# Ledger of designs, part 103: designed miniproteins, single chains, continued (2)

Each design is a single chain, and the fold is of that chain. pLDDT is the mean over its residues in the fold that is shown.

## One batch from the design tools (miniprotein)

Design m7561
Fold by ESMFold2-Fast:
Structure m7561 (fold): chain A 95 residues (1-95)
Amino acid sequence: SDEELFEKYLKELEEIIEELRRLAEEFRSLGDDETADDIERFAEQLEKQIERLKEVSKTEPKSTFANIAKRVLGLARGRLLLFRDRLQQIRQQQA
């Protein structure tokens, strides 16, 4: 159902936020403070967006927000993968 999909997407987004924060710590440990700061800002923005979606979904049909949450999840996953790929590339160059 759209309600189950919405809740599933929000949980997956929360997991991505945790992963983004771990990646930021890894970039910071490598001396890339600029990328770490960018990732932390993105995670904070994503967290605020999730809280807004949770609040607004109380007053409107969850089917509307399932599609929005899915789109946000897709964008967040794309960014996470790009940061992971960059981290792997840096590690390979330093090895």
Scores: mean pLDDT 84

Design m7562
Fold by ESMFold2-Fast:
Structure m7562 (fold): chain A 72 residues (1-72)
Amino acid sequence: DRSKALRAAAEAAIAMGYDEEKVQRALLRAYLENPEGDVETLLEAAGRELIRLLGASEEEARRIMEEARKAA
């Protein structure tokens, strides 16, 4: 479920100390750029936006996306 995956990604990023508004913007951008993508395509885009907009490390983004995959 794409919505459950994105919600889990948001919750994980916020739990790591990232700003809720910025997290929501990053995930919304990934969603809007991938309207027809599967969960994995959407999560790869979400990870890239978290790095770009929040300055998350690749390792942090990977951990967030792993939690999102468990929820999907």
Scores: mean pLDDT 83

Design m7563
Fold by ESMFold2-Fast:
Structure m7563 (fold): chain A 62 residues (1-62)
Amino acid sequence: SWTVESLRDYVMTLFDAPAGSEREREAVRRFQRHAGLDDVPVDGVADEATVAALNRLVAASR
């Protein structure tokens, strides 16, 4: 399953967004909006709630 650290590494690798950067926040925020996460704030924070929602989406796409 995804963790906060693995989510940050994923964003850094795919979007060339260093941890703590505005680019990371924007990438996470775009993911939150695009994924249609009803229960997760669109705040650009790669936190436990965002990771839980990502894990749900990955499970649903199988």
Scores: mean pLDDT 67

Design m7564
Fold by ESMFold2-Fast:
Structure m7564 (fold): chain A 103 residues (1-103)
Amino acid sequence: MKKVAIVLVGRNDKEVFPKAMEKIREYIAKLKEPVQLVIVDDGSTDGTSELMEEEAARLNAEFPHVEATVLKLPDIGFDEAARKAISTVEADEIKVFDAGELA
């Protein structure tokens, strides 16, 4: 069975994160394959981290084919944060998004 991973990286994206998550939910709802979602908080200070944890918990409760986790990093930059998240998943396809750009 094909495995899909989604990496969503954000930092201080509290204002736009709900819209980014709406797009991720729309994408996930169309998939029938197992999905690993890694939401990366790269050093947020505005409450983004708490919002990410809430959204991950909601997805895990709502979608039985989804495993959503939050990875907390100390502001290492998008490329390094994405690489670190990718190293935690095993999937046939990996999609990487910047939360601020996805919204």
Scores: mean pLDDT 82

Design m7565
Fold by ESMFold2-Fast:
Structure m7565 (fold): chain A 74 residues (1-74)
Amino acid sequence: MSPELKELREKLERALFAGDIEGALEVLEKIYKIDKEEAERMAKAAVAFYEAIGDHESAERIREWAKSHGLDVE
């Protein structure tokens, strides 16, 4: 993994744990511009994380972002 992609992954984890959905979406957008496959994988993980903690609203926000970018996060 590139150093930039690794840094973005760490930033995404911090945003997810902080409940910062807007920050998480900003980081996902940056990942998407670098690596679409990694953005899809990270979006799936973020959806699973929010569903697991009962934050269905944040999970749906990420699903809508993913759909608008042609990504599958089922």
Scores: mean pLDDT 83

Design m7566
Fold by ESMFold2-Fast:
Structure m7566 (fold): chain A 92 residues (1-92)
Amino acid sequence: REELSEEEKEERLENLKKSLEEVKKELDKESQEIVDEAEKYLTTDNEKAIELIRKLVEKNTRVNRSAAATLVAMMRLKGIEVPEELLEKLKK
């Protein structure tokens, strides 16, 4: 939401990508594939990425929610609007 320089945005995105990689190690294979697809769609198809994030949250495990929250943070950093109901689910 805050205006960041291009370099600051890239640095934060790299840190979020590293956090996502660590979280992925604790996910089941199906959830890992969903995360990988969501990362690809973050730049090409925002709605597809949001649907994949919703699938992660449906599993309702701490690890799946952590992965979803990291993906949402990456989307918001890129200026992509995320539905409020998804943000609310991730607060739990």
Scores: mean pLDDT 78

Design m7567
Fold by ESMFold2-Fast:
Structure m7567 (fold): chain A 59 residues (1-59)
Amino acid sequence: LKEAIAEALMEKLGLSKETAEEIAERILNGEPVSDIAKKYGVSAKDLTKAVYEGLLKYL
C-alpha cells in the first residue's frame, strides 16, 4: 500500500523516492492531506488525486 502511494506520487507529481515515501507514510498515519501538501509545497488537489489513483491501482 505505502509503495503504491509512493509510486503514484513519483509518477504524477515528479517527487523523489525519499519525499514520496515520507508523504505516503504521513498519509497512512492519518495526517491531514492539506497539512502534508503545505509542508512539502505541493497542491492539496494534486496530492489528493495522486493518492486516490495509487489506492485505486492497488485495490
Scores: mean pLDDT 80

Design m7568
Fold by ESMFold2-Fast:
Structure m7568 (fold): chain A 65 residues (1-65)
Amino acid sequence: MSPVQRRLLAHYLGLDPDRVSAEQVRAAVRLIRERGLDISPAALGRATGLTPAQAARILRGVRES
């Protein structure tokens, strides 16, 4: 993912682009697709290194897409 794509995705999801890597976002989206939208933000955060709040924002973004 390019830096521009990372910043835009983080902006739409309400995440700090300087604290969230493209790899963390990709890993989170992959896990949501594999496990379903019922995966907890805490479990997603533990697997990806995201905070529960950051994981919850990614879950919301995927659900709304």
Scores: mean pLDDT 70

Design m7569
Fold by ESMFold2-Fast:
Structure m7569 (fold): chain A 73 residues (1-73)
Amino acid sequence: TPLSDEEILERFEEGAKLALEEIKKLLEQGRFEDAEAILKYFKEWADKVLAETKNPEVKERLEKIREEFLKEA
């Protein structure tokens, strides 16, 4: 069953939050290569989700979440 627009947004917001928390934890531990790997993984996943999203309002909200993540990371 395909995900609803609400489920896509929820998973994207959750994924961004978890990725950011893990990146901050790894940076605090001096694990810079592991932090960069998570950042790269999130960017690639986010780009794929955005490319596959057809609803322009959902896409705009996903883009804002991605921008906020990149600003904080």
Scores: mean pLDDT 82

Design m7570
Fold by ESMFold2-Fast:
Structure m7570 (fold): chain A 81 residues (1-81)
Amino acid sequence: MEEAGRLEREADRLEAEGEEYRAQGNLKLALEKFEEALRLYVEAATLAIESGASPERVRALVEKAQRLREKIEEIKKEIEE
């Protein structure tokens, strides 16, 4: 199995957990899960590049990371008092 695919699936699960915590109002746990998911998406993109994955595949992983960066910034603003 491609290591990049494994990391992406783990990141997808962590992002889903983060969304659940966000919906419950647990913004600190949501942020923690999103930051962990972002790290794994970045690692997945790097491994995809190293394994010679298609430009479209690399772009999809980069776009997931970018969307998650935006969610992280939104939650940081929500935590601000």
Scores: mean pLDDT 84

Design m7571
Fold by ESMFold2-Fast:
Structure m7571 (fold): chain A 91 residues (1-91)
Amino acid sequence: MVSPVFGLSEEEIRALFEEADKDGDGTLDRAEFEEFVRRLAARAGLSPTDAGIAALFDLLADPATGRVTYEAFANFVLNPATAALVRALLE
């Protein structure tokens, strides 16, 4: 599936997530997530604000760990129902 926000495939999004995951634990902290989203946005021709990236992290982060899983991110950006919200946060 291609993300309606980024126009990128699941495989491309996963590859960029794995690049940002410095610890290899399958999750991103806030700093790793910011790097990941900026790389995705650059590939998609988007220029998100710092506030938009922070808001997206706060929506997706597991409150128990303070980290974002690939599954949480992929489900949110690949789902057309939530894609409009992601686009609004990254515009």
Scores: mean pLDDT 75

Design m7572
Fold by ESMFold2-Fast:
Structure m7572 (fold): chain A 99 residues (1-99)
Amino acid sequence: MSDKTKAAVLSTSIGILASSAPYESPDQWPQLARSILELGEQLAEELEKLGASDKEIEEVRRLAEELARAVEEGDFDKAVKLATELVKTVDKAIEETEK
């Protein structure tokens, strides 16, 4: 029902925000973390519309929350790792909706 492209665009947007965080001043990190959380919730909603499992939706929410926290704390090595894991989790969830 939902366009798989929307989920892919949302996960990519989260990755871009995470990768931009090291170039922002520390006072901007809470706002970036908020944007990541908002996009993560939209992503979870799009995956739910696609028929993703509760397990995959929960994993995406968990990764977005951990990613937002890493960005807010200035742990950019952890943020890059979490963003990569989020994208892979989203790709797998989309693939599983086709089965």
Scores: mean pLDDT 81

Design m7573
Fold by ESMFold2-Fast:
Structure m7573 (fold): chain A 73 residues (1-73)
Amino acid sequence: MVEPDQAEAVAQAEADLAALRAAGAPAELIEAAEETVRLLREGRFREAYVPLARLAYETFNDESAKKSAEEVE
């Protein structure tokens, strides 16, 4: 059976992902959140937050937002 901490982490990450989708977050952020959920389900806790944390850090510098604007027609 999976560790209870893993189930709690997955549930929290899934809730965060659902909130991001409901808010209309950029595809890049949704993909990073989905990857985090998948890694947490696999028990890869150390790797699970790396993509999301990196994307969040870039977002604070507004660089990822500029890349998203490039895709606007």
Scores: mean pLDDT 67

Design m7574
Fold by ESMFold2-Fast:
Structure m7574 (fold): chain A 79 residues (1-79)
Amino acid sequence: MKLSPRVLELEIEAAMERMKAAVAVTTGASPEEIAEEYRRTAEALRRLAEEPDAPEELREDARREAERSEELAREARAA
């Protein structure tokens, strides 16, 4: 199964936001900054989950990952 270029673009965007969140955590950014990066990750994953060219299973996985990122954003704010 080959993904469309648009789906791959959205996956790359989500991966880039995940990397920014990881960098924020490892460099000791503030809880607010870490929470913001997790929120951006969730937003990118939500866009992927809404993409009609994406296979249903990929959209479901993106939705679940977005929910997890939203949870991590809340946990970072609570710390």
Scores: mean pLDDT 82

Design m7575
Fold by ESMFold2-Fast:
Structure m7575 (fold): chain A 61 residues (1-61)
Amino acid sequence: MDFIREKAKELGLELDDEAVELIKRLAGEDKSRITEVLEGLKKNKITTAEEVEKVAGPLLK
């Protein structure tokens, strides 16, 4: 899904491929949820899949 990568670049985030796939699984195709997750990652300076799971999971619950 190109939206996650495009939005991450707009926010200045260099996400790895595993992080992008994890966000896709957690937020699905909801652009608002994807944006919320990416903003949370930027605030916490997170770019790795392992750290994304720890932060994005609570944000989506």
Scores: mean pLDDT 70

Design m7576
Fold by ESMFold2-Fast:
Structure m7576 (fold): chain A 63 residues (1-63)
Amino acid sequence: SLEDLLERYKKELEELREQLQKVEQEIANSPQPTPVQIATKTILQAAIDFLEERIKELEKKIK
C-alpha cells in the first residue's frame, strides 16, 4: 500500500540522515577533507532531498 511505502521511505530517510551525520563528523574532524568525503556528502544530501520530496508527494496522495 502507499502507507506501507511511506513508512519504508521514512525509515530509509532516517538511515540516510545517520550516514550523512557520520560523513559530516569525519569531515569536521579532518584537517583536509578528501574529494571522496565531499562527494559522498553531496550524494547523501541529494538522496535525502529526493526522498523527502517523494515522501511529501505520497503524503498528499494518502487520506
Scores: mean pLDDT 85

Design m7577
Fold by ESMFold2-Fast:
Structure m7577 (fold): chain A 73 residues (1-73)
Amino acid sequence: AAEAAARARAAAERAVAEARAELSPELVAEVERLARKAVEGAAADTSLPAELRAGIAEGFAAIALATARRAET
């Protein structure tokens, strides 16, 4: 459980760090918002196994970054 939460948080932090290196401050703020929401959502849904919730949060963080990159170009 703690390991899954740490993985979700690490994925969110990585997405934000990559956004900060590449994107405008406005898009960085959007990636931060979506990544935070993904981690919070994974923590709130206790009906799913912790590893699946972590995977979902990792996926949403990656999608947020990819979407922001597409919006930048």
Scores: mean pLDDT 73

Design m7578
Fold by ESMFold2-Fast:
Structure m7578 (fold): chain A 75 residues (1-75)
Amino acid sequence: DAMEARIAEARERQRALANSEASLEEQLELAEEVGELALEQIELAGGDVEGAKKFLEEQLEQLKELVKKKLEELK
C-alpha cells in the first residue's frame, strides 16, 4: 500500500506539472521516478521485472509525446 501511495502521489504531481507551465525536464524527471517506483512494486509482487521494464520504457516514451502535445496545445 505504501508503494501504491507513492506511485499515486508521484503521478498526481506529474499531472499537476502537465497542467501548468512547469518545465518539461521536471515532468520527465518525475516520470522516470514514477517508473522506478513501479518497477520496485512489480519486483515486490514477484512479477516479470524484465517485461515490466520494457513496458515502462514504452510508457515513458508515450509520456514524452504527451508532454510535447500538451506544449503544442498551449500555443
Scores: mean pLDDT 69

Design m7579
Fold by ESMFold2-Fast:
Structure m7579 (fold): chain A 75 residues (1-75)
Amino acid sequence: GMLSDAAVKVQEVIAAHAAGLTPQQLVALSRDVVGAADDGNKEEALASVDKHTASLPPEQAAALRAAVRGVLDEA
């Protein structure tokens, strides 16, 4: 099916912040966060960002989290 506008924008934001993730980590992050965003579950989407970005520099993880939250708050 077609993804919601919020899910599409979240996917774009994840791609922009993917530096330093392995392909497997990026797939897992995108699946969990985009899925939660498409379901309208903002808290699950942000929890999935936190779970999958623990290996990233804190500044990069915080920037991705803020960007995802911004998309979800505008949806």
Scores: mean pLDDT 80

Design m7580
Fold by ESMFold2-Fast:
Structure m7580 (fold): chain A 85 residues (1-85)
Amino acid sequence: SEADRAYARWIVEQTVELLEKAKTEEERNSIVNSLLTLAKSMSVDEQKALLQVIEEFLATRTLSEANRESLKELIERIKEIIKEQ
């Protein structure tokens, strides 16, 4: 839904802001794990919206290599969560 996409976009924007401010691998891993915990509590439609928005950000945003790796990890792990449904 449009509401699911809007919510997903807000979540991903906050996540990317936190990743941009992260200075260590430990901080990046904490951010990734926080979003994954949230994703596990979401409906399948919300999880699919998150996946689409993260892929859009990877395609359209100028990101550091470390932040791209974190977003790619999120994609793979969210795909795993969806498969378990």
Scores: mean pLDDT 85

Design m7581
Fold by ESMFold2-Fast:
Structure m7581 (fold): chain A 78 residues (1-78)
Amino acid sequence: MKIGVIYQTTEESLEAQKAKVEKMGYEILDSEELPNGIKLIVAKDKETGEKWIFVGAPAGTDPAAVLQEIERWREKFA
């Protein structure tokens, strides 16, 4: 099953991002903040059952680093 990805440039904390994801009707399955400031949240849509990865990174984060972490998390939760 394909996992959707939503990427956003944001300075918001992991806790603030998790609160927003939950308010959108998703169940959080896992989350991590990386030493480079990339924040990853894996969540399941409560209505559709689809899995999504929400990625938040500071402005100026290396796109290659973001893509590597997305790939790692897609493999883990696929």
Scores: mean pLDDT 80

Design m7582
Fold by ESMFold2-Fast:
Structure m7582 (fold): chain A 58 residues (1-58)
Amino acid sequence: MAEELEKLAEEAEKEGKKHLASIYRTVANRVRSEGIELDVEKVKEAAEQAAKDLDAFS
């Protein structure tokens, strides 16, 4: 799971989506620290929405 989120962060960086990449890296670090499992699809939806909100205020 954390590896999947790190992979999504790398893909976002390649696309120039720095906010999205930062969000994915943060979630991956928290997952590793807490040892919990999250629904990757829900994380993707939330991260994409948060990145859009940040872009709207940039």
Scores: mean pLDDT 76

Design m7583
Fold by ESMFold2-Fast:
Structure m7583 (fold): chain A 80 residues (1-80)
Amino acid sequence: SDIESLAEAVKKAVETAKSADPWEREIGVSMVRMIFGIMKTMPEEEQKEAAEAIRPHIEELAASPDPEVAAVGREILEEM
């Protein structure tokens, strides 16, 4: 399903954002932001389902020991 594909994409982007390599973390954060932007163009009912599906992964992003990465996670959670 579209929601499952989106959740899997967010999960992979968050794993990239958890990398020990700062360049990979930047790529992962950019990917999360891009996917979230696409999610915001979906119909309202699908946005609600997508938000619930990605929430655990965005919470992991917000818990990042990198304060810049964590700030992106918190920003997205506030917009959900």
Scores: mean pLDDT 87

Design m7584
Fold by ESMFold2-Fast:
Structure m7584 (fold): chain A 83 residues (1-83)
Amino acid sequence: SSMEKERLRAEETRLVEAVSKSDASSAFLAVSVLYTVGRRHKQLGNLEEAQRDVDLLRAIADALADSHPDVAAFARQRADELE
């Protein structure tokens, strides 16, 4: 539904913002939740939104590669799983 899609999009935006300002533990949690949102989009048939979540997870992995390499590896693994 449109309401579900809008709710998931707002959560995606919040999680991406949180990752850039979080410690490693909070960043791991944010990546896990973003992956869950992407999986929900796939289950609902929102393939374009699910692909955006894959792209967001990869962008997070690239951004955190030097500062939080363990979180970056986790985000990349989650993106590959979601693809």
Scores: mean pLDDT 80

Design m7585
Fold by ESMFold2-Fast:
Structure m7585 (fold): chain A 74 residues (1-74)
Amino acid sequence: SAEIEALEAEIKKVVEEIIEAVRNKEPMEKIRELEDRLVELLDQYAALETDEARFQALQQYLAEAGKEIGKLLE
């Protein structure tokens, strides 16, 4: 679905914006706003995505992004 593909692209864009904000030591308020947007997008994705393999691939991407953010905070 074009809608699911657009939503996945927006999720990945927001994740990259969070990584950049953390790397640039942006204010926590800005990071929280991006995290709130990510949660909203993930809720929309979960409601639309029925393919388990695609869902698992996105979860793996998010886990890897979380590890990168963790390293930047060290």
Scores: mean pLDDT 84

Design m7586
Fold by ESMFold2-Fast:
Structure m7586 (fold): chain A 82 residues (1-82)
Amino acid sequence: MEELIELAKEAVRRQFAEPERAEEIMEEFGEKVKSLTDDEEEIKKAVAAAIVEAARHLIEAGASPEQKAEAEAAMAKAEAFL
């Protein structure tokens, strides 16, 4: 699970940095994690936890209003998977 958690954190960080490329980033993540596990529930939980953590960190760090809104939306969606 350590590699899955690291990949999830990296994918989430990249999505917040490059929201326009979110689909590409998630496709790359999906390809990498399939070599580690095919348990979609584990993958979703790891991604959801990483999103919540990253979103909270972004909000606290004083990101732009647009990034903050995106982080809040992503966090709300991620919480639905937890």
Scores: mean pLDDT 73

Design m7587
Fold by ESMFold2-Fast:
Structure m7587 (fold): chain A 58 residues (1-58)
Amino acid sequence: GDEKVEELVRLTGLPRSVAREIVEGAQRGTPAELIREFLRAAGASEEQAEEAVRLLYE
């Protein structure tokens, strides 16, 4: 839901629209490795991407 989008925004500082797309991708079954790469490409640090993957796949 929106809670994961809000948490991802706080964790990474990414725009809400980008965070929502990433959350939707994870919900559609996108592999965690690819989500990590998307987060990194969007400007998240390695540590932020790792934490975000735990958030999305927990």
Scores: mean pLDDT 81

Design m7588
Fold by ESMFold2-Fast:
Structure m7588 (fold): chain A 95 residues (1-95)
Amino acid sequence: SDLVLAGKKLLNEGKYADAYKAFSEALEEDPNNAEAVFYLGIASGKITKSSYTKYFAAKKAIELGFDPKLILKEFGDSEDVFEAGAAYEARKALE
């Protein structure tokens, strides 16, 4: 999705509110877009400064077919409880 690619670029630039909007619009077009679900959770976490949304977004994205290896790349070495929880769910999905 062009919206997901745009959102990821905005996220990398620190434009979290704009990234959130792009991923939200991607989910309005396709509610089952696993990549948009995952990165919307990351953008939300950056805006709210809470990793809670990252955990539940990662879990939902896995259910929708998102590659768990990409979650491990993002959170595999995290000491945050919710990010470490997301990494745990990703490892479990790879079994």
Scores: mean pLDDT 87

Design m7589
Fold by ESMFold2-Fast:
Structure m7589 (fold): chain A 85 residues (1-85)
Amino acid sequence: SMQDQQARSIGRQTVSRVRLMDSLGASDDDRRQVVQGYLQRAQQQGISTQQFIDSLQQIRDQETDPVMVNSGDYVISMVRQIQQQ
């Protein structure tokens, strides 16, 4: 669906941004704020938190680069943590 395509697009942007931030030594708090911003953008486009997580899992499962896998896992963990707050 169009929403699934949008969720994957936002998910890819989130993982790429977090990976870049990791390479620059950004704090956990700074990375959390960025993930919150992308989650809010997804929600504004009618994408549920679960649909966003599902898109991130699909991105992660198709990835072979360990650094990208780790960044994907970090983003998924952070989104789940934000949802529980």
Scores: mean pLDDT 86

Design m7590
Fold by ESMFold2-Fast:
Structure m7590 (fold): chain A 96 residues (1-96)
Amino acid sequence: MAPKILSVEALGPSTLKVVVEAPEEAGPDQAIEVVARRPGRGPSITASQAKPGEITLLLVGLEGPGRYTITARLVDMSRVPPRVLGESEPVEVEVR
């Protein structure tokens, strides 16, 4: 089952607070990654160890104000390369 984005809050021009619901099967060998994308730029990524339920992540170091598309991924970290097990529906946020 894929993670869900519950909320996205812009704390400033370079920082997002993202609350993600991880699936019940999420365990310590997995990570929740939050990916912020904007046109013409590389993605900004943050990660935390996965656990079932709500996980709050701070995505810092955004490349300035603009419209970002935010997705959350559940990633199997026990594999090389890490494997994406599921991805949330995208959420758009405007950073000012």
Scores: mean pLDDT 81

Design m7591
Fold by ESMFold2-Fast:
Structure m7591 (fold): chain A 64 residues (1-64)
Amino acid sequence: DQVVADVREAAKRFPGLDPAAVFAAGARSLEYQAENKEEYGLTDEQAERHRAAAERLRALAAEF
């Protein structure tokens, strides 16, 4: 997974970075936007893409 490899390289340069916490926070943000799609002007299709992206970010968090 290229994203996991890229994040591991970034973490070597920034030892204070917790990739798991960063990905988990990103997932929560996308889930919140999808839940509040009317406020963010998202279509149902866009909200579903946000949920899929959040699930992917949670999976990435589990790699760390």
Scores: mean pLDDT 77

Design m7592
Fold by ESMFold2-Fast:
Structure m7592 (fold): chain A 85 residues (1-85)
Amino acid sequence: PSNSDIELISEESEETETSAKRVLKFRVKGVEVTLEAEYTREDGKETLKVRLETSAGEVVEGTATSEEEAQELAKKILEAILKAA
């Protein structure tokens, strides 16, 4: 559907057994979007940090320490992307 209006500008990923980081830059209908996701494991605790920023000035960021929190964070990110387009 809207995938034809999405252009990937850059992708960077870094992964270890205890961490993973991904930064995606893409353009949706002339709006540049930067999505950064970082996962870490320390002292048996898992943490996911996500930040989305658009050239339209919208910023969505959050931290999830559970699968449920990660799902809610994903919904907010998707909504921000759809609003930016």
Scores: mean pLDDT 76

Design m7593
Fold by ESMFold2-Fast:
Structure m7593 (fold): chain A 73 residues (1-73)
Amino acid sequence: MEEEIVEAMKLMIQSVTDIAISNTKNPELQELIKQEGDLQLKMLDAKAKGNEEEAKKLKEEIDKLRKEIEKLQ
């Protein structure tokens, strides 16, 4: 089930986000990376609670941020 998996994934997302921010000197890119990480954490929480509508909205926002990050890299 998702409970232990969600906690593990949150730790992974936080670590990856922190590393990505540390490796970037562009303030705009740092902000987008931080926002993506925050949205991924919210999406996992929504999925864990069974809120499929919120999880889908958060995934759409994540996909948009990923495209913006790719454009800046």
Scores: mean pLDDT 80

Design m7594
Fold by ESMFold2-Fast:
Structure m7594 (fold): chain A 75 residues (1-75)
Amino acid sequence: SMAEEKKEFEEKSKELTELLQEFARAHADDPEAQARLFQLMEQLLKELEAKYKAKDYKGMLQAVEKGIEQIRALM
């Protein structure tokens, strides 16, 4: 259901937020890592906007999951 997909998206968005806080602490003095993160987040936000306009909550969830994986790869 759309309600279930939205809830899963909200839970993954919380995980992403916590990961971003961890990244910020770990890489406070690393401008190259911060620049790579900024680029990944810009791409993720564009994908999320496109999926939101299409009402594709499953696609939004997949985009956040992929984003989390990409950010973890930078850590």
Scores: mean pLDDT 85

Design m7595
Fold by ESMFold2-Fast:
Structure m7595 (fold): chain A 59 residues (1-59)
Amino acid sequence: LSAETLGGLLAGQGKSGQEIIDALRAQGFTDDQIGEGLRVGGNGSSGQSLGNDAKKLGI
């Protein structure tokens, strides 16, 4: 699975941005790939919330 696919699936299950980050990191995705997963999963969420999550990753 790509980070985008997994991020979208987890967001569809009602997972928070932090839960998506933790799940993608546990699967061995890079910070850049986790950022893309959050972006896809967050389609419809505020860009500000996603920006804060990305900053927690250091990206």
Scores: mean pLDDT 67

Design m7596
Fold by ESMFold2-Fast:
Structure m7596 (fold): chain A 87 residues (1-87)
Amino acid sequence: SLPQFVAPTKSEQLLHDLALEVQRLQAEMRAAGLPEREIAEKAVQLMLQRAQQLGAPQSVLDQIQALLDAGDYEGATQLALQAILER
């Protein structure tokens, strides 16, 4: 994707909406008593789904999944956000 100089861009709107969705989901899961590890895992799964919907390459989706399976939620989150922003 090409950067735009007019705000908000589609990428900025998508990232903002995703951040609000993740925040609400995390609050709901904490209210339900889920452990922090499970909350982090579900947040990464949501980001992975968004990256897939935006047409991220299968190799990138596989890398995000591998990080998630290894318990590297921070690495998985960073890679997923990068994939979303570059589409």
Scores: mean pLDDT 75

